# Designed miniproteins, single chains, continued (4), part 43

Each design is a single chain, and the fold is of that chain. pLDDT is the mean over its residues in the fold that is shown.

## One batch from the design tools (miniprotein)

Design m13569
Fold by ESMFold2-Fast:
Structure m13569 (fold): chain A 79 residues (1-79)
Amino acid sequence: LEADEYVKKANEYLKKGDEAYAQGDFDTAIENYKKAIELYEKAIELAKNDPVFRYWIELNLANAKLKLKQVEADKAAAA
């Protein structure tokens, strides 16, 4: 059940990152995506005995990492 708490918190940071990115606030988007990534990684460690749930969290982690890469690229292009 601890993994569920980290996933919930990670999803909240992911949404905050998405909202900041949509507003062009790249620094806030990067900060929130990094926090989401950290929390998903913690959830994966706690979910090691549940391979289905772990796989689902890994997909969300991959999505968060992709979003971070995109916002970092957009920030670099805007400079």
Scores: mean pLDDT 86

Design m13570
Fold by ESMFold2-Fast:
Structure m13570 (fold): chain A 80 residues (1-80)
Amino acid sequence: MSVRDQVAALVRQVASELQDRAPSMTPAQLQQLGAQLTQQLVDQARALGASDEQIAQAVAALNTHVTGLVDRLREEQAAA
């Protein structure tokens, strides 16, 4: 498994964890968890020898997922 493949796998794992946990969280809690998991991914990617560009792409992908989950959660809470 290449470093690029390992980083992509980490992004998928974090995205899945955020999706699984999102229904039990407030938007603020989800943003906080997203930030924590993103930082953990950055640290792990660096340990694997990922480039700054690969890390930046992974962070951008996770930020997109977090934003989508937060927006959905806000819509669900507004509808309740």
Scores: mean pLDDT 82

Design m13571
Fold by ESMFold2-Fast:
Structure m13571 (fold): chain A 66 residues (1-66)
Amino acid sequence: MSEPLTEEEAKRMIKVLENAPEGAASAGSSVDKEKVEKAKEAIEESMREGLSVDEMSLRIEKRVAE
């Protein structure tokens, strides 16, 4: 029971990632911009392939780890 990732959901997730570095920096957390960009690419690819939000999350983890 997973709905395919929509373009609107993908855009929302990308905006969350774009805002997370600023919020994380304020909280004293270091955020690697390259990891953020890889996560954004994984979201866009998941949207193009019609993957679910859960599958997108797994793809983000794999892309960020590599």
Scores: mean pLDDT 67

Design m13572
Fold by ESMFold2-Fast:
Structure m13572 (fold): chain A 73 residues (1-73)
Amino acid sequence: KKKEEALKLGVKAVRAAMDGDYETAIEYLEKLKEIVKDNPEAQKHVDEAIEAVRAGDAETAINHVAKALKTLL
């Protein structure tokens, strides 16, 4: 299921970001972006999460991942 895969990728991205593994977090967020490509609101939040990870702001990244996943509920 699209929602199930998105949730799984979002959780993996959050865990990687919390562990300071920003390259792995970005990899999972890029995969999440592909899964949600038909949802512009979710894509915007995933893009903002990727930028936050690149800036080293894990808290902001986690918040944007949560917002992206909420658009799929």
Scores: mean pLDDT 84

Design m13573
Fold by ESMFold2-Fast:
Structure m13573 (fold): chain A 70 residues (1-70)
Amino acid sequence: MTPEEILKKLEEMIRRARELLRQGKKEEAREIAEEGLEFVELALKVAPPELVKPLEEAKKELEELLKKTE
């Protein structure tokens, strides 16, 4: 999976986690946020400079979502 493909998947996971959290499905939202954090960490290791900022932003959004699942 390329960094670009991971970024697209992260955006989809963030949207899904937000939707689940809005519906009160905290456990499902947490699982997606945790998976997303693993993916963004892997992507950041191989990311070209132009993708670093979007990936870091995705990481921050996933961290925020994970906190809301507590």
Scores: mean pLDDT 80

Design m13574
Fold by ESMFold2-Fast:
Structure m13574 (fold): chain A 71 residues (1-71)
Amino acid sequence: VEDYVREAVRHGLEAADYLESQGDTNTADGLRRMAEEVRRALEAGDWERARRLADRLRRQSDAALQYVQQS
């Protein structure tokens, strides 16, 4: 679980950096805020919340990257 959640955070931050490089600072900021929420859930020991937030972060990162590539 920890490795999966950590990978989702890493992926989200990489996606945010890419989106910012494309000029989409608003979406990048949103992904960074979600990554921070995942980290807080991990620090609190709330594994269920951390996994749920990580799943959402991963889906939103993938959707944002796909949108930029098609737009």
Scores: mean pLDDT 80

Design m13575
Fold by ESMFold2-Fast:
Structure m13575 (fold): chain A 72 residues (1-72)
Amino acid sequence: VEEGIKEVGDFALRVQRLLAGEPAETEEERKIFEEMRKAVQELSDAVRAGDWDRAGEAGARVVKLYNELKKL
């Protein structure tokens, strides 16, 4: 269980680093990046607090936003 949480945390950090280096080409893409940074921050905070339920919710939000970004 803890290994899954670590993988989710590592994924969140990778997404955060990607977003920091990648320029947004449109206002819609920039909005998705902003929401994703928010979700990644909440995921990171939840993992640090050991709040598995909150981490799961934030992780699901990151995945949803990533799928929306892939459609652009």
Scores: mean pLDDT 70

Design m13576
Fold by ESMFold2-Fast:
Structure m13576 (fold): chain A 103 residues (1-103)
Amino acid sequence: SFYDEVLEKIDSVFDELIARFADDPEAREAIETARLVAKSILNYLKKKNVPEELIKEFADRLIEVMREEAEKYARGEITPEEALADFLRRASEIVREILEKYK
């Protein structure tokens, strides 16, 4: 299904990030926490019958956020805790915008 394809894409990106930071337990914990949040939000949007176009937009934007936070961490600009906090803030902003488009 479309939802399963979106979940697979998100899982693939999180698996890539976990592999990239395999020797970094704090980064791995932050990535795994972000994965749980991402999946919870997707499930919520599915239950709210949000259109596939908006679910795809959510997933694409969230993946961009994950990659940006990972890159900042890789450059030594932020800690894993700061990356997770920024991810949660930005994910919440994306959810709000998606729900406004759905109204």
Scores: mean pLDDT 88

Design m13577
Fold by ESMFold2-Fast:
Structure m13577 (fold): chain A 61 residues (1-61)
Amino acid sequence: SNAAKRVALALLLTVHKDEPLEKIIELLSPYFSKEAAEKMAELVREGKSPIEAVDEAEKLQ
């Protein structure tokens, strides 16, 4: 994986964590499949770290 991409995505999830779930999915949708975007948003809402959420979602692409 591109380490810079992973860090950038984790930062995006951190900055936008207080936004509605649908908004987080929309922000991720240009860069990920719907399935991966929904999984990242769900994991962050469950209290997983943003880096863990990115790593788990990458497995779905």
Scores: mean pLDDT 75

Design m13578
Fold by ESMFold2-Fast:
Structure m13578 (fold): chain A 55 residues (1-55)
Amino acid sequence: ESELVKRIAIAEIRELEAEGKLSAELARQAIDRINAAKTAQEVEEVMREAVAEAE
């Protein structure tokens, strides 16, 4: 369900930020987009972009 997907995605973004792979600003933007997402697919798109930025 959408809420579970969002919780997992936000945890992943926070982990990338904690590891120094993603800046605080980019992590905040990703979390805001995840919270605004209406579907699991939109959350997955944000996660793909955030992971690409982290690497």
Scores: mean pLDDT 81

Design m13579
Fold by ESMFold2-Fast:
Structure m13579 (fold): chain A 61 residues (1-61)
Amino acid sequence: ALSAQEQAELASLRRMAEALVEAGRREEAIDFLEAVAKTYESQGKTALADALRAYAAELRA
């Protein structure tokens, strides 16, 4: 489960990715989410990293 602060961070990152997808930059959005997820994973924020990777997988589907 994500904290309220982590949920807010996730929502902000999702909005940034959605803007890229709407601009026709879906692959850039996926790469962005994967890069951010890797950064959060290295910080021990595994739940947030997992949520970002799940969203990247949705964009690939």
Scores: mean pLDDT 84

Design m13580
Fold by ESMFold2-Fast:
Structure m13580 (fold): chain A 77 residues (1-77)
Amino acid sequence: SDELRKKALELIEKGKEAFKQNDYKTAAKYFREAAELFEKAGDSRSALILRSLALALEQNNKTVAEHLLEQLEKELA
């Protein structure tokens, strides 16, 4: 669904803003919500990257989170 993808992209923008502010807990929450919407939309690859990104943020692994976010942006382009 195009609506599910649009909502997921909005959640990714919120997650990126929280990440920029070093609010990793809030960023992880938004990325997990986006992952659920991508999974429902049939985009299991983006969902997997988003879940991995949320996990990295929960573990305070900024370096891995930055690499996964870059990978996500390339996947969505």
Scores: mean pLDDT 89

Design m13581
Fold by ESMFold2-Fast:
Structure m13581 (fold): chain A 72 residues (1-72)
Amino acid sequence: SMVDKAKELAKEFAKILEKEGLTDEAQKTMELLDAGDVAGAVNVGYSAIMKYGSEEAKKEAEERLEEFAGAV
């Protein structure tokens, strides 16, 4: 389902944030996901990567978003 794919996307964004040492942002993303705010988790996770992440992290996030768009 679209929701299941969005949940996977949010989890991948949290994983990218953890790799970047952005543990607070990763935790916020997962807390939103656990609360059932899937759209909020995707938005917060992506925004944090684009604001604080390395160039490599930003490219990875863009790739994951493209894969999600193609799968929906």
Scores: mean pLDDT 85

Design m13582
Fold by ESMFold2-Fast:
Structure m13582 (fold): chain A 66 residues (1-66)
Amino acid sequence: SGLEVRQRKTAHEVAEARAAGDEEGAQKTLEEFAEWLRSMGFSDEEVQKQVQQVQALADQFLATAA
């Protein structure tokens, strides 16, 4: 689905930013993802859960790249 594609893309971008030491860029990417979810009609609670899931996935991508 489009959500799954965006989730994976966001997780990769966050992992890449953090690998480069760009925490501000990582946070900005997460904020843009949250805004996109809100624009799609997700509740604040759903947005928080999706952002947490993307952060966990990004952590897995970062660990796998090492």
Scores: mean pLDDT 84

Design m13583
Fold by ESMFold2-Fast:
Structure m13583 (fold): chain A 61 residues (1-61)
Amino acid sequence: SEVTLKVAEADLNALYEEAKKTGDYDKAIERLEKARKVAAEVDPEVAELIDKTIKKLKEEK
């Protein structure tokens, strides 16, 4: 669980930084919203991390 959370945090940070560099915020948000729906059924902590990342992307846009 801890390893999974750390991997998820790293992946989310990479997606966030890439979106900032490319400006493809809408695409990143759409992909993360789909991932959040899946994660909510399996791991609520990962779903919460995804939700926070979506909020940051919306604020940057």
Scores: mean pLDDT 78

Design m13584
Fold by ESMFold2-Fast:
Structure m13584 (fold): chain A 88 residues (1-88)
Amino acid sequence: MEEMLRPNDKLRELLEKVGVTSEELSLTDVLMALFDYIYKEKLLDPENQGIANVKGTLLGEILGVDKLDVRDLEGIEKLLLKSATVIK
C-alpha cells in the first residue's frame, strides 16, 4: 500500500513548477514529479545520465545533496520522506 504524503513548503514549490497542485500525493506521484523536474530543468549530467546535478537548485535544497543518483530509488525515497509528512 502506498503511503500518502503531504509535502512541505519547498517540496510544494517544486511540485507546482511541474504542474502538480494536489494537497496529498503518493510516494510514486512525488517521485514522478521529481523526475519531471529533473528533465524539465535539464539537470541530468550529459557524461553520466544516471546522475542529476542538483546543486544550487530547489531540489538540491530540499534533499540536502549536490548530486542525486536517479537509479537509487530507495535513497531518493528516504530523502523525500524528510521533506513530507506521512499521512496514515
Scores: mean pLDDT 77

Design m13585
Fold by ESMFold2-Fast:
Order: sequence, then structure tokens, then C-alpha cells
Structure m13585 (fold): chain A 55 residues (1-55)
Amino acid sequence: NKEELEADIEYFEKKIKEVEEELKKTEDPLEKLELEGLIALLEGMIGYLRKLLEK
């Protein structure tokens, strides 16, 4: 279902922005590493979903 894939992509894009805002406010190096890892994971998921949409 293309509409659901598009909705999921938009949801993850919004989550990345939220995590980026948390990252700006975070001073703990371990928390920064975890938030950066989460952003990378979400970006990977978006990339995968976009490839499915092209099909």
C-alpha cells in the first residue's frame, strides 16, 4: 500500500527532526551517540521505504 509507505516516511522524517532537537539540547556524550544512532537507523528505514515506493 503506497499511501501507508508514504505516511510512514513522513512519520519517520518528523521523528528525525524531533531527535535532532533533542540532540541539540543533550550534553551527555553517550546520549548523543544513541541519538545519532537513532537518526541513522531512521534514515536507513526511509531509504528502504522509498525504494519500495519506486517499485
Scores: mean pLDDT 84

Design m13586
Fold by ESMFold2-Fast:
Structure m13586 (fold): chain A 118 residues (1-118)
Amino acid sequence: AVTLTESGGGTFKEGSSVRLTSKVSGLDFSSYHVGWWRQAPGEAWRFVALISADGSVTLYHPEVEGRFTISQDWSNNTSYLDMKNLKVEDTAVYYHVLFAPGGPVFWGEGTEVTVTAE
């Protein structure tokens, strides 16, 4: 079975930096596009960031551009979302997503990030 296990979530103060990590098991994801989506309480799923399988294309939602960085480490079967200068509006459950053109989509189980104002 393919599993995506996210970690690095928790409760953080506004202005903090955190790295979310997702470890992939049961799949060599080197041919897969890597993305992160988030869902805030009571809201629809929202796109956060994506890096193409070949690393040539990186896309960010305007709300996180310049603050978040998506990366992948195929040798360790791991994906990262580096989140800088956290804002209260970044509070959400974050999901790692793998997909290939015309292929299946794999979703992680999600990791909760809560950002509190000072």
Scores: mean pLDDT 84

Design m13587
Fold by ESMFold2-Fast:
Structure m13587 (fold): chain A 70 residues (1-70)
Amino acid sequence: GSKLTDEEIQEIDKKIEEIEKKIEELKKKLEELEKNGGSEEELKKLRFEIGILEGIKDILLGLKNTLLSL
């Protein structure tokens, strides 16, 4: 069977938490650059990286929820 144990679910939760922390750090950097007049290129790079990490988080949350519902 392809069901996760509680320990495996906890590992997914840890990865989600790590991604959330990275997103928070990048959002803080984005705010600092916006306040200090950072370049459009730097702002675009940060927004893109945040978007990628949010996408990965959504995939992990979807996987966790699907496995919990089985």
Scores: mean pLDDT 80

Design m13588
Fold by ESMFold2-Fast:
Parts: structure tokens; sequence; C-alpha cells
Structure m13588 (fold): chain A 96 residues (1-96)
């Protein structure tokens, strides 16, 4: 089961990276517009993509992105929306 998923995900690494970067950019844009609910939805999508990237064997990249996503999540919880948007944008740059 896991080996079949990994093989399929390895063929889709660039698609996963693009989906991850897009979700992170959209989260930052939503925060900048004051739409925290939409930003939270893209945060969940970004965690899913980061998990798929890890399963695809891109562990170091997934770890770097997850660290930045966690920083953004913490900033959102603290109401520091400027810092959250910056962390999401940095995560998107790393994912590309």
Amino acid sequence: MLERLREELQNEVETIKKGLADSLRKAAEAIEKGDIETASRYLVSAYIYATLLDLAGEKELAEKVRKLINEASTALDNGDYEKAAEAFRKAAEVAE
C-alpha cells in the first residue's frame, strides 16, 4: 500500500510542489485581505501537500516547509497576521 502510493507520488513531485506553493501563496493573500477563514483552509491544504511531499521522498524539503507552516500557524493563533503572511510567503518560496 505505502510503496504504491510513494511510487505514484514520486511521478507527481512537481505537481505536489506547485499545489503546495499555490496553497501557501493563497493563504498569505487571504490574510492580507483580512480573510482569516480562507487562510485557515489553505493552511490545511498546505499541510496535506507537505505530507504528500514527505511521502514522495522529499523529506528535507517537507521538513523545511512544515517548519515555516508551523511558524505561520502560531502567528495566526497569536493574531500576528503580518508575521503569518510573511511565513506563508517564505514557505511558498522554499516549496518552489
Scores: mean pLDDT 83

Design m13589
Fold by ESMFold2-Fast:
Parts: C-alpha cells; sequence; structure tokens
Structure m13589 (fold): chain A 97 residues (1-97)
C-alpha cells in the first residue's frame, strides 16, 4: 500500500545520503551516517513482511556494504560500530534466504 511505498522511499533516502557521505569522505559525518544506517535497518525490518524476501535481502546487503565502506574512513571506535551494524544487516539478509 501507500505506507509500504513511503517506507521504501525513506530507505532509498538513507541510502542516497550514505553514498553522499562516502563521496564526501569527511569523518565528521560519521555519527549522522551511523544514525542513517540504524534508521534504514529499522525501516527494512518493518518492510520485510510486505516485500519479496530477495529484494529486502538485497537492500540489507546494500546498506551493509555502505556501512563497511564508511568504516574504512572513520576513527577505530566508530568504525567498529559500523562493522557491527553491517554484520547485523548481513545476518538479516541471510535469514531471508
Amino acid sequence: GSEVSELTAKVVGHIIRLVGYILDRRPEHGPQALEDIKAAKELLDKLAPFIDPEDVARMYRTVAELARELASILPPDLAEQFRKVADELEKRAKELE
């Protein structure tokens, strides 16, 4: 329904912002990027029952890949938080296979 479309648009919005942070390569965006990743994960968890499992799994993996790429430019403590959430996203994707 319209709610599924709205939630999907919000996930895409977070993905676009994460790509922007990667291209900008500024560590000061790290805390905001972490919140965008967490928000995307929560939205995907809400969408999972209503969308094809393969499509949701692909979205989880996309956010996980972006989190790992951002971790490469961040301080060690923040990078570890990004890797942890990436692992959680990959686990969610695997549960849909």
Scores: mean pLDDT 86

Design m13590
Fold by ESMFold2-Fast:
Structure m13590 (fold): chain A 74 residues (1-74)
Amino acid sequence: KVSKEELEEEVEAAMIQIEAGVIILNAEKSELSEEQKEEIKRLAEEAIRLANEGRLEEARRLVEEAKRLLEEGE
């Protein structure tokens, strides 16, 4: 038995993982410095870990921070 709440959490965790993966790929393709790429990848990887632990709000915040750094660094 999976509750609707648990299913919604699983979907959000999957979405965070997908977005974080896309951010990592875009950072690697970017012209950003190695230090900026490492920071963006670190935030995205931490977001994946937090999502797997069910800490979806913290994971979402880190994804948005990584995305912001990627956009600013172009």
Scores: mean pLDDT 80

Design m13591
Fold by ESMFold2-Fast:
Structure m13591 (fold): chain A 64 residues (1-64)
Amino acid sequence: MSKEELDKEVEAALYVMQAHLAKRAGDYETAAEWYEKAADILKGVNPELAEQLRKEAEELRKKS
């Protein structure tokens, strides 16, 4: 795994943490935005995880 790929996974993980905090606060719209940002970073590195995060964002937007 390249350092660039690792750096992107770390950045995406931080965005997922922000999404989890927003979700716990009941801020589903903000949580969806963070998941979408994480998915966008991961689309070239881990497209399977990116798709999972996009689906999570869609479900959260339905609750917003």
Scores: mean pLDDT 82

Design m13592
Fold by ESMFold2-Fast:
Structure m13592 (fold): chain A 57 residues (1-57)
Amino acid sequence: MSEAEAEALKEEALRLAEEGRFEEAQRLGVKLVTDGHLAHAEELGRYFRELKERGVI
């Protein structure tokens, strides 16, 4: 996928996580890793960690 598509996927995954749909958000994160967008996947993982620390997910 393109960098713009990876960014949009990351934003969608974050939105899903904030809505409590964490399993779906994690699946999008796996897709970012599989498609080679490691920086976007690492940033998303950092956001997920922050959300867990705050008790959102």
Scores: mean pLDDT 79

Design m13593
Fold by ESMFold2-Fast:
Structure m13593 (fold): chain A 58 residues (1-58)
Amino acid sequence: PSAKQIIVNDDGSLTVVADDGSVAKILSILPDGLALATNLDTGEKVLFDTTSAEVVFK
């Protein structure tokens, strides 16, 4: 799935908002703009393409 936004939280943690509105917590940044994240609703680990994501500071 593609990330729409990456939110940089006050504690330095990163949150992904996907194009479908789902929210995931970033666990690690991978090469080539990929991020491994945990979906906050399902607990599923998902790879996101972040190359086109908007970065938002909270």
Scores: mean pLDDT 78

Design m13594
Fold by ESMFold2-Fast:
Structure m13594 (fold): chain A 57 residues (1-57)
Amino acid sequence: AEAARREASEAAGLAVTREVNDWLARYEAGEMSEEEFRERLATVAKMNDSAVDHLLA
């Protein structure tokens, strides 16, 4: 039971990392402004925190 929750939390972390890498690539390509990139990072941090809480609830 606890192991399954840890695995889900780790999977969520990997998914977030993949999305952040995609956004970074877009930012480097000039498709995203610095401000937009910052906002997305802040949103992801908040979402990841909420997702972990939701999985543990």
Scores: mean pLDDT 66

Design m13595
Fold by ESMFold2-Fast:
Structure m13595 (fold): chain A 78 residues (1-78)
Amino acid sequence: MPPTLLELAASLPPEARRQALELIDQYGDAVAAGDLERARQLIEELGRLLLEAGVDPDDVEAAVRLGLEHAERQVERQ
């Protein structure tokens, strides 16, 4: 089963984990506000942070893809 962005973020070193969790919190706010563009930007930033922190690129790609699909579904009805 592919890991989620939250699961990958929780596995990071303390410094990177704090930044990743902040991005996830901001993503939740963006989705709640119906701001799909901001939600997508936050997912992309999170993916880049995960890659820089040394997370497996295949896991990051799968988690980012699922996150983008989730954002579209949550915001599609506004």
Scores: mean pLDDT 81

Design m13596
Fold by ESMFold2-Fast:
Structure m13596 (fold): chain A 79 residues (1-79)
Amino acid sequence: SADAQRAIEYAQKALEAAKAGDLQKAIEYAQKALEEAKKVPGAESAVAYLNGAITAAKAGDLQSAIEYLQQAIAELKKL
């Protein structure tokens, strides 16, 4: 779906920001990915991973944020 594709695009931008150490941009893009993912039927796992990524990034846990973003993208690609 278009909403799934948009969620993937924002999640990929969040992942790029997280890998660059830009936690503010990672949180911003992950929140945008979350809003798009909420519109996608069957995206409950992706929504959970995006929430995990936002929580980890806010705590400064860059490794966990990256791992959660990768899992969210993988789940969204199934939709």
Scores: mean pLDDT 89

Design m13598
Fold by ESMFold2-Fast:
Structure m13598 (fold): chain A 64 residues (1-64)
Amino acid sequence: SEADAVARINELGRQIREILAKNPNEEVRKLAEEAERKATRLVAQGRYEEAVEVLERTLKELQK
C-alpha cells in the first residue's frame, strides 16, 4: 500500500543518514544526496515503489 511504501521510504532514509553520519566522506554524501533527491521527485510523482527501489539500491551500495 502507499502507507507501507511511505513507511519503508522513511526507514530507508533513516538508515542512509546513519551511514552518512558514521562515514562523513564526500562520495558517500553525494550518493546519499542524489538518492534523496531522486526519491523525493518520484514520491512527488506518486511513484512510491520506484522511490523505495532507488533507496534500497543506494543503501546496498553504501553497505559494500
Scores: mean pLDDT 85

Design m13599
Fold by ESMFold2-Fast:
Structure m13599 (fold): chain A 81 residues (1-81)
Amino acid sequence: MLSEEEFELEVRVALALIGAAIAKNTLKHREVSPEVKEADEKLIEAANKAVQALDAGDFETAREYADKAFEYLKKSNELEK
């Protein structure tokens, strides 16, 4: 069984993927500013890289990309105010 820390990372990566799925859906159905589009595209890329690292057992890289995904999610939300 994974440690509590590794389990928390899996939950964080799953949340990043949900954010990426919402961003992808938004980009297909809405006109957004270029800045929001860039932030959403980077969120999607970071979330995908976090999943790939997690699946490979690279928990350090998965954590780094999950953190980047949440930074891009925050940036996208701030730009949409």
Scores: mean pLDDT 80

Design m13600
Fold by ESMFold2-Fast:
Structure m13600 (fold): chain A 92 residues (1-92)
Amino acid sequence: SEAEELAREAIEKAERALELAKEALKKAGKDKKALNLAIAAAIQAAGAIFLAELALETGNLELAREALREAEEALELAEEALELAEEAEKKA
């Protein structure tokens, strides 16, 4: 179903966001912006996974769409956090 496809994509993107956020947290050191963005990305990714799993259980298309939207936003935050963290690591 469309809900299942969107929910599975949301989980994949959110899991990727979590891995990038984890790497950003390891590299951020004292960079507060990188740290805050990585934490925000991890929280949003966890929320996206929760909504996606509920969408898979219920077949709710709106939950699947919201999960994907949150997962995509989490991925963007995680990518920005990692870029800032890697720049901070180069200056340390």
Scores: mean pLDDT 90

Design m13601
Fold by ESMFold2-Fast:
Structure m13601 (fold): chain A 80 residues (1-80)
Amino acid sequence: SARVAEVRARLEETLAAEAEAIAALLASMPPEAAALYREAMRLHIEAHVAAAAGRDEEAAALAAEARRLAERAEELARAA
C-alpha cells in the first residue's frame, strides 16, 4: 500500500501548509459548525485514502458524508 501511504502523506502536507488558514476559519465559526467542518475534513481524507486503496464504494460513501457535513456546517455558520 505504498500508494495509500503516499496519498495520506500528500494530504497531511497540504493540511500542514494550510494549518493557519484552517485554524482561523474554524475559530471564526460557531463551535457546532466548526465540529462538523472538522469531521467533514477527516472523512474527505479517508475518502481519498479509500480511493487510493481501490475501495471505490467506500470512498464514494465517505465523500458523500463529508459533503453532507460540510453543507450542514455552512448552514449553521450562516444562521449564527
Scores: mean pLDDT 83

Design m13602
Fold by ESMFold2-Fast:
Structure m13602 (fold): chain A 81 residues (1-81)
Amino acid sequence: MKSLYEQLIEDLKRFLEENDLSPEARKLVEEAIRSLKTKTAKGVYEAAQKLEQAADLVEDPSLRLDLRSVANFLKKLLGEE
């Protein structure tokens, strides 16, 4: 079974490959991917923060919503533990 972390990492990598982000926004998403690779609660928290920061740098409303949706999902995982 593919882990939730592995699925999220693949989804974020695909997001970076398919979308043109600013260098700053791209770096924040890459940092979120690294945090998720730790598979820890702290890593999930850091990833959520980095994705929210990346969303604030993105002018496209659809891309911003996608990044915020992932960040909110990660925050919910922390709140349900």
Scores: mean pLDDT 81

Design m13603
Fold by ESMFold2-Fast:
Structure m13603 (fold): chain A 79 residues (1-79)
Amino acid sequence: SALEEEARKLYEEAQKLAEEAARALEAGDLETARRLFDEAAELARRAAELLGKAAGKEEEARKKAAETEARERAELDAL
């Protein structure tokens, strides 16, 4: 889904920023490290929110498909 694709992109960007933050921390650039870690954390939170929404949509789709199948079976049994 589009939500899953967007979540993956945000997560990948968060990982890249976290790696850059770790490099800045090792170099003693605390200001850059803090900023990049903050940005990475925000992107990771957004990715998690999108994944939660995607999971909810997939569950609803599964329930709807099961209801449709049950209805079709009942209609066939009535013939």
Scores: mean pLDDT 82

Design m13604
Fold by ESMFold2-Fast:
Structure m13604 (fold): chain A 76 residues (1-76)
Amino acid sequence: SMSEEKLREMRELAEKDKEAQEIAKEVIEKAKKVFPETPESLLEAGEEAIAIEFALNPEEREEKKKKILEELEKLE
Protein backbone atom coordinates (compact mmCIF):
# COMPACT_ATOMS: atom_id res chain seq x y z
CA SER A 1 0.00 0.00 0.00
CA MET A 2 1.08 3.61 -0.55
CA SER A 3 2.22 5.60 2.47
CA GLU A 4 -0.30 8.06 3.94
CA GLU A 5 2.06 10.97 3.12
CA LYS A 6 2.29 9.94 -0.55
CA LEU A 7 -1.49 9.50 -0.79
CA ARG A 8 -2.02 12.99 0.71
CA GLU A 9 0.36 14.52 -1.87
CA MET A 10 -1.48 12.71 -4.70
CA ARG A 11 -4.86 13.92 -3.45
CA GLU A 12 -3.60 17.53 -3.27
CA LEU A 13 -2.25 17.23 -6.83
CA ALA A 14 -5.64 15.98 -8.09
CA GLU A 15 -7.52 18.76 -6.23
CA LYS A 16 -5.50 21.40 -8.14
CA ASP A 17 -5.98 19.68 -11.55
CA LYS A 18 -9.30 20.83 -13.02
CA GLU A 19 -8.84 18.81 -16.24
CA ALA A 20 -8.17 15.57 -14.32
CA GLN A 21 -11.29 16.24 -12.19
CA GLU A 22 -13.44 16.78 -15.30
CA ILE A 23 -12.17 13.54 -16.91
CA ALA A 24 -12.88 11.63 -13.68
CA LYS A 25 -16.41 13.06 -13.59
CA GLU A 26 -17.03 12.02 -17.23
CA VAL A 27 -15.80 8.46 -16.58
CA ILE A 28 -17.89 8.12 -13.40
CA GLU A 29 -21.04 9.39 -15.17
CA LYS A 30 -20.51 6.65 -17.79
CA ALA A 31 -19.89 4.04 -15.05
CA LYS A 32 -23.09 5.15 -13.26
CA LYS A 33 -25.11 4.53 -16.45
CA VAL A 34 -23.55 1.06 -16.95
CA PHE A 35 -23.81 0.13 -13.23
CA PRO A 36 -26.75 2.18 -11.84
CA GLU A 37 -26.84 0.13 -8.61
CA THR A 38 -23.27 1.13 -7.60
CA PRO A 39 -23.28 2.80 -4.15
CA GLU A 40 -22.58 6.56 -4.20
CA SER A 41 -19.64 6.07 -1.78
CA LEU A 42 -17.91 3.74 -4.29
CA LEU A 43 -18.57 6.19 -7.14
CA GLU A 44 -17.00 9.01 -5.08
CA ALA A 45 -13.96 6.84 -4.21
CA GLY A 46 -13.60 5.86 -7.88
CA GLU A 47 -13.83 9.48 -9.03
CA GLU A 48 -11.02 10.45 -6.61
CA ALA A 49 -8.84 7.52 -7.75
CA ILE A 50 -9.34 8.38 -11.45
CA ALA A 51 -8.61 12.08 -10.83
CA ILE A 52 -5.35 11.13 -9.06
CA GLU A 53 -4.34 8.78 -11.90
CA PHE A 54 -4.96 11.43 -14.59
CA ALA A 55 -3.23 14.18 -12.54
CA LEU A 56 -0.12 11.97 -12.19
CA ASN A 57 -0.05 11.05 -15.92
CA PRO A 58 -1.09 14.15 -17.93
CA GLU A 59 0.75 13.07 -21.11
CA GLU A 60 -1.56 10.09 -21.78
CA ARG A 61 -4.93 11.56 -20.71
CA GLU A 62 -6.88 11.24 -23.97
CA GLU A 63 -5.71 7.66 -24.68
CA LYS A 64 -6.39 6.49 -21.11
CA LYS A 65 -9.82 8.16 -21.05
CA LYS A 66 -10.76 6.54 -24.38
CA LYS A 67 -9.62 3.08 -23.18
CA ILE A 68 -11.64 3.32 -19.95
CA LEU A 69 -14.78 4.51 -21.78
CA GLU A 70 -14.42 1.70 -24.37
CA GLU A 71 -14.06 -0.91 -21.59
CA LEU A 72 -17.22 0.43 -19.90
CA GLU A 73 -19.14 0.26 -23.21
CA LYS A 74 -18.20 -3.45 -23.54
CA LEU A 75 -19.94 -4.08 -20.19
CA GLU A 76 -23.31 -2.60 -21.33
Scores: mean pLDDT 80

Design m13605
Fold by ESMFold2-Fast:
Structure m13605 (fold): chain A 57 residues (1-57)
Amino acid sequence: SIEEMMKRAEDALIANGFSPEEASKSTRTALLVAGASEEQAEKAGEEVKKRVEKIKK
């Protein structure tokens, strides 16, 4: 599912010390490659960015 893809990408990006901007971009790209719509990828990227920002504040 899209939620599972987001969670996996999120965990990997956090483990590698990515910035919120990098995490958002990587998540969007990964979801688009996996066949998600542009709207789904954009929304997922924004959600991941917010979560990474909270962790790295």
Scores: mean pLDDT 73

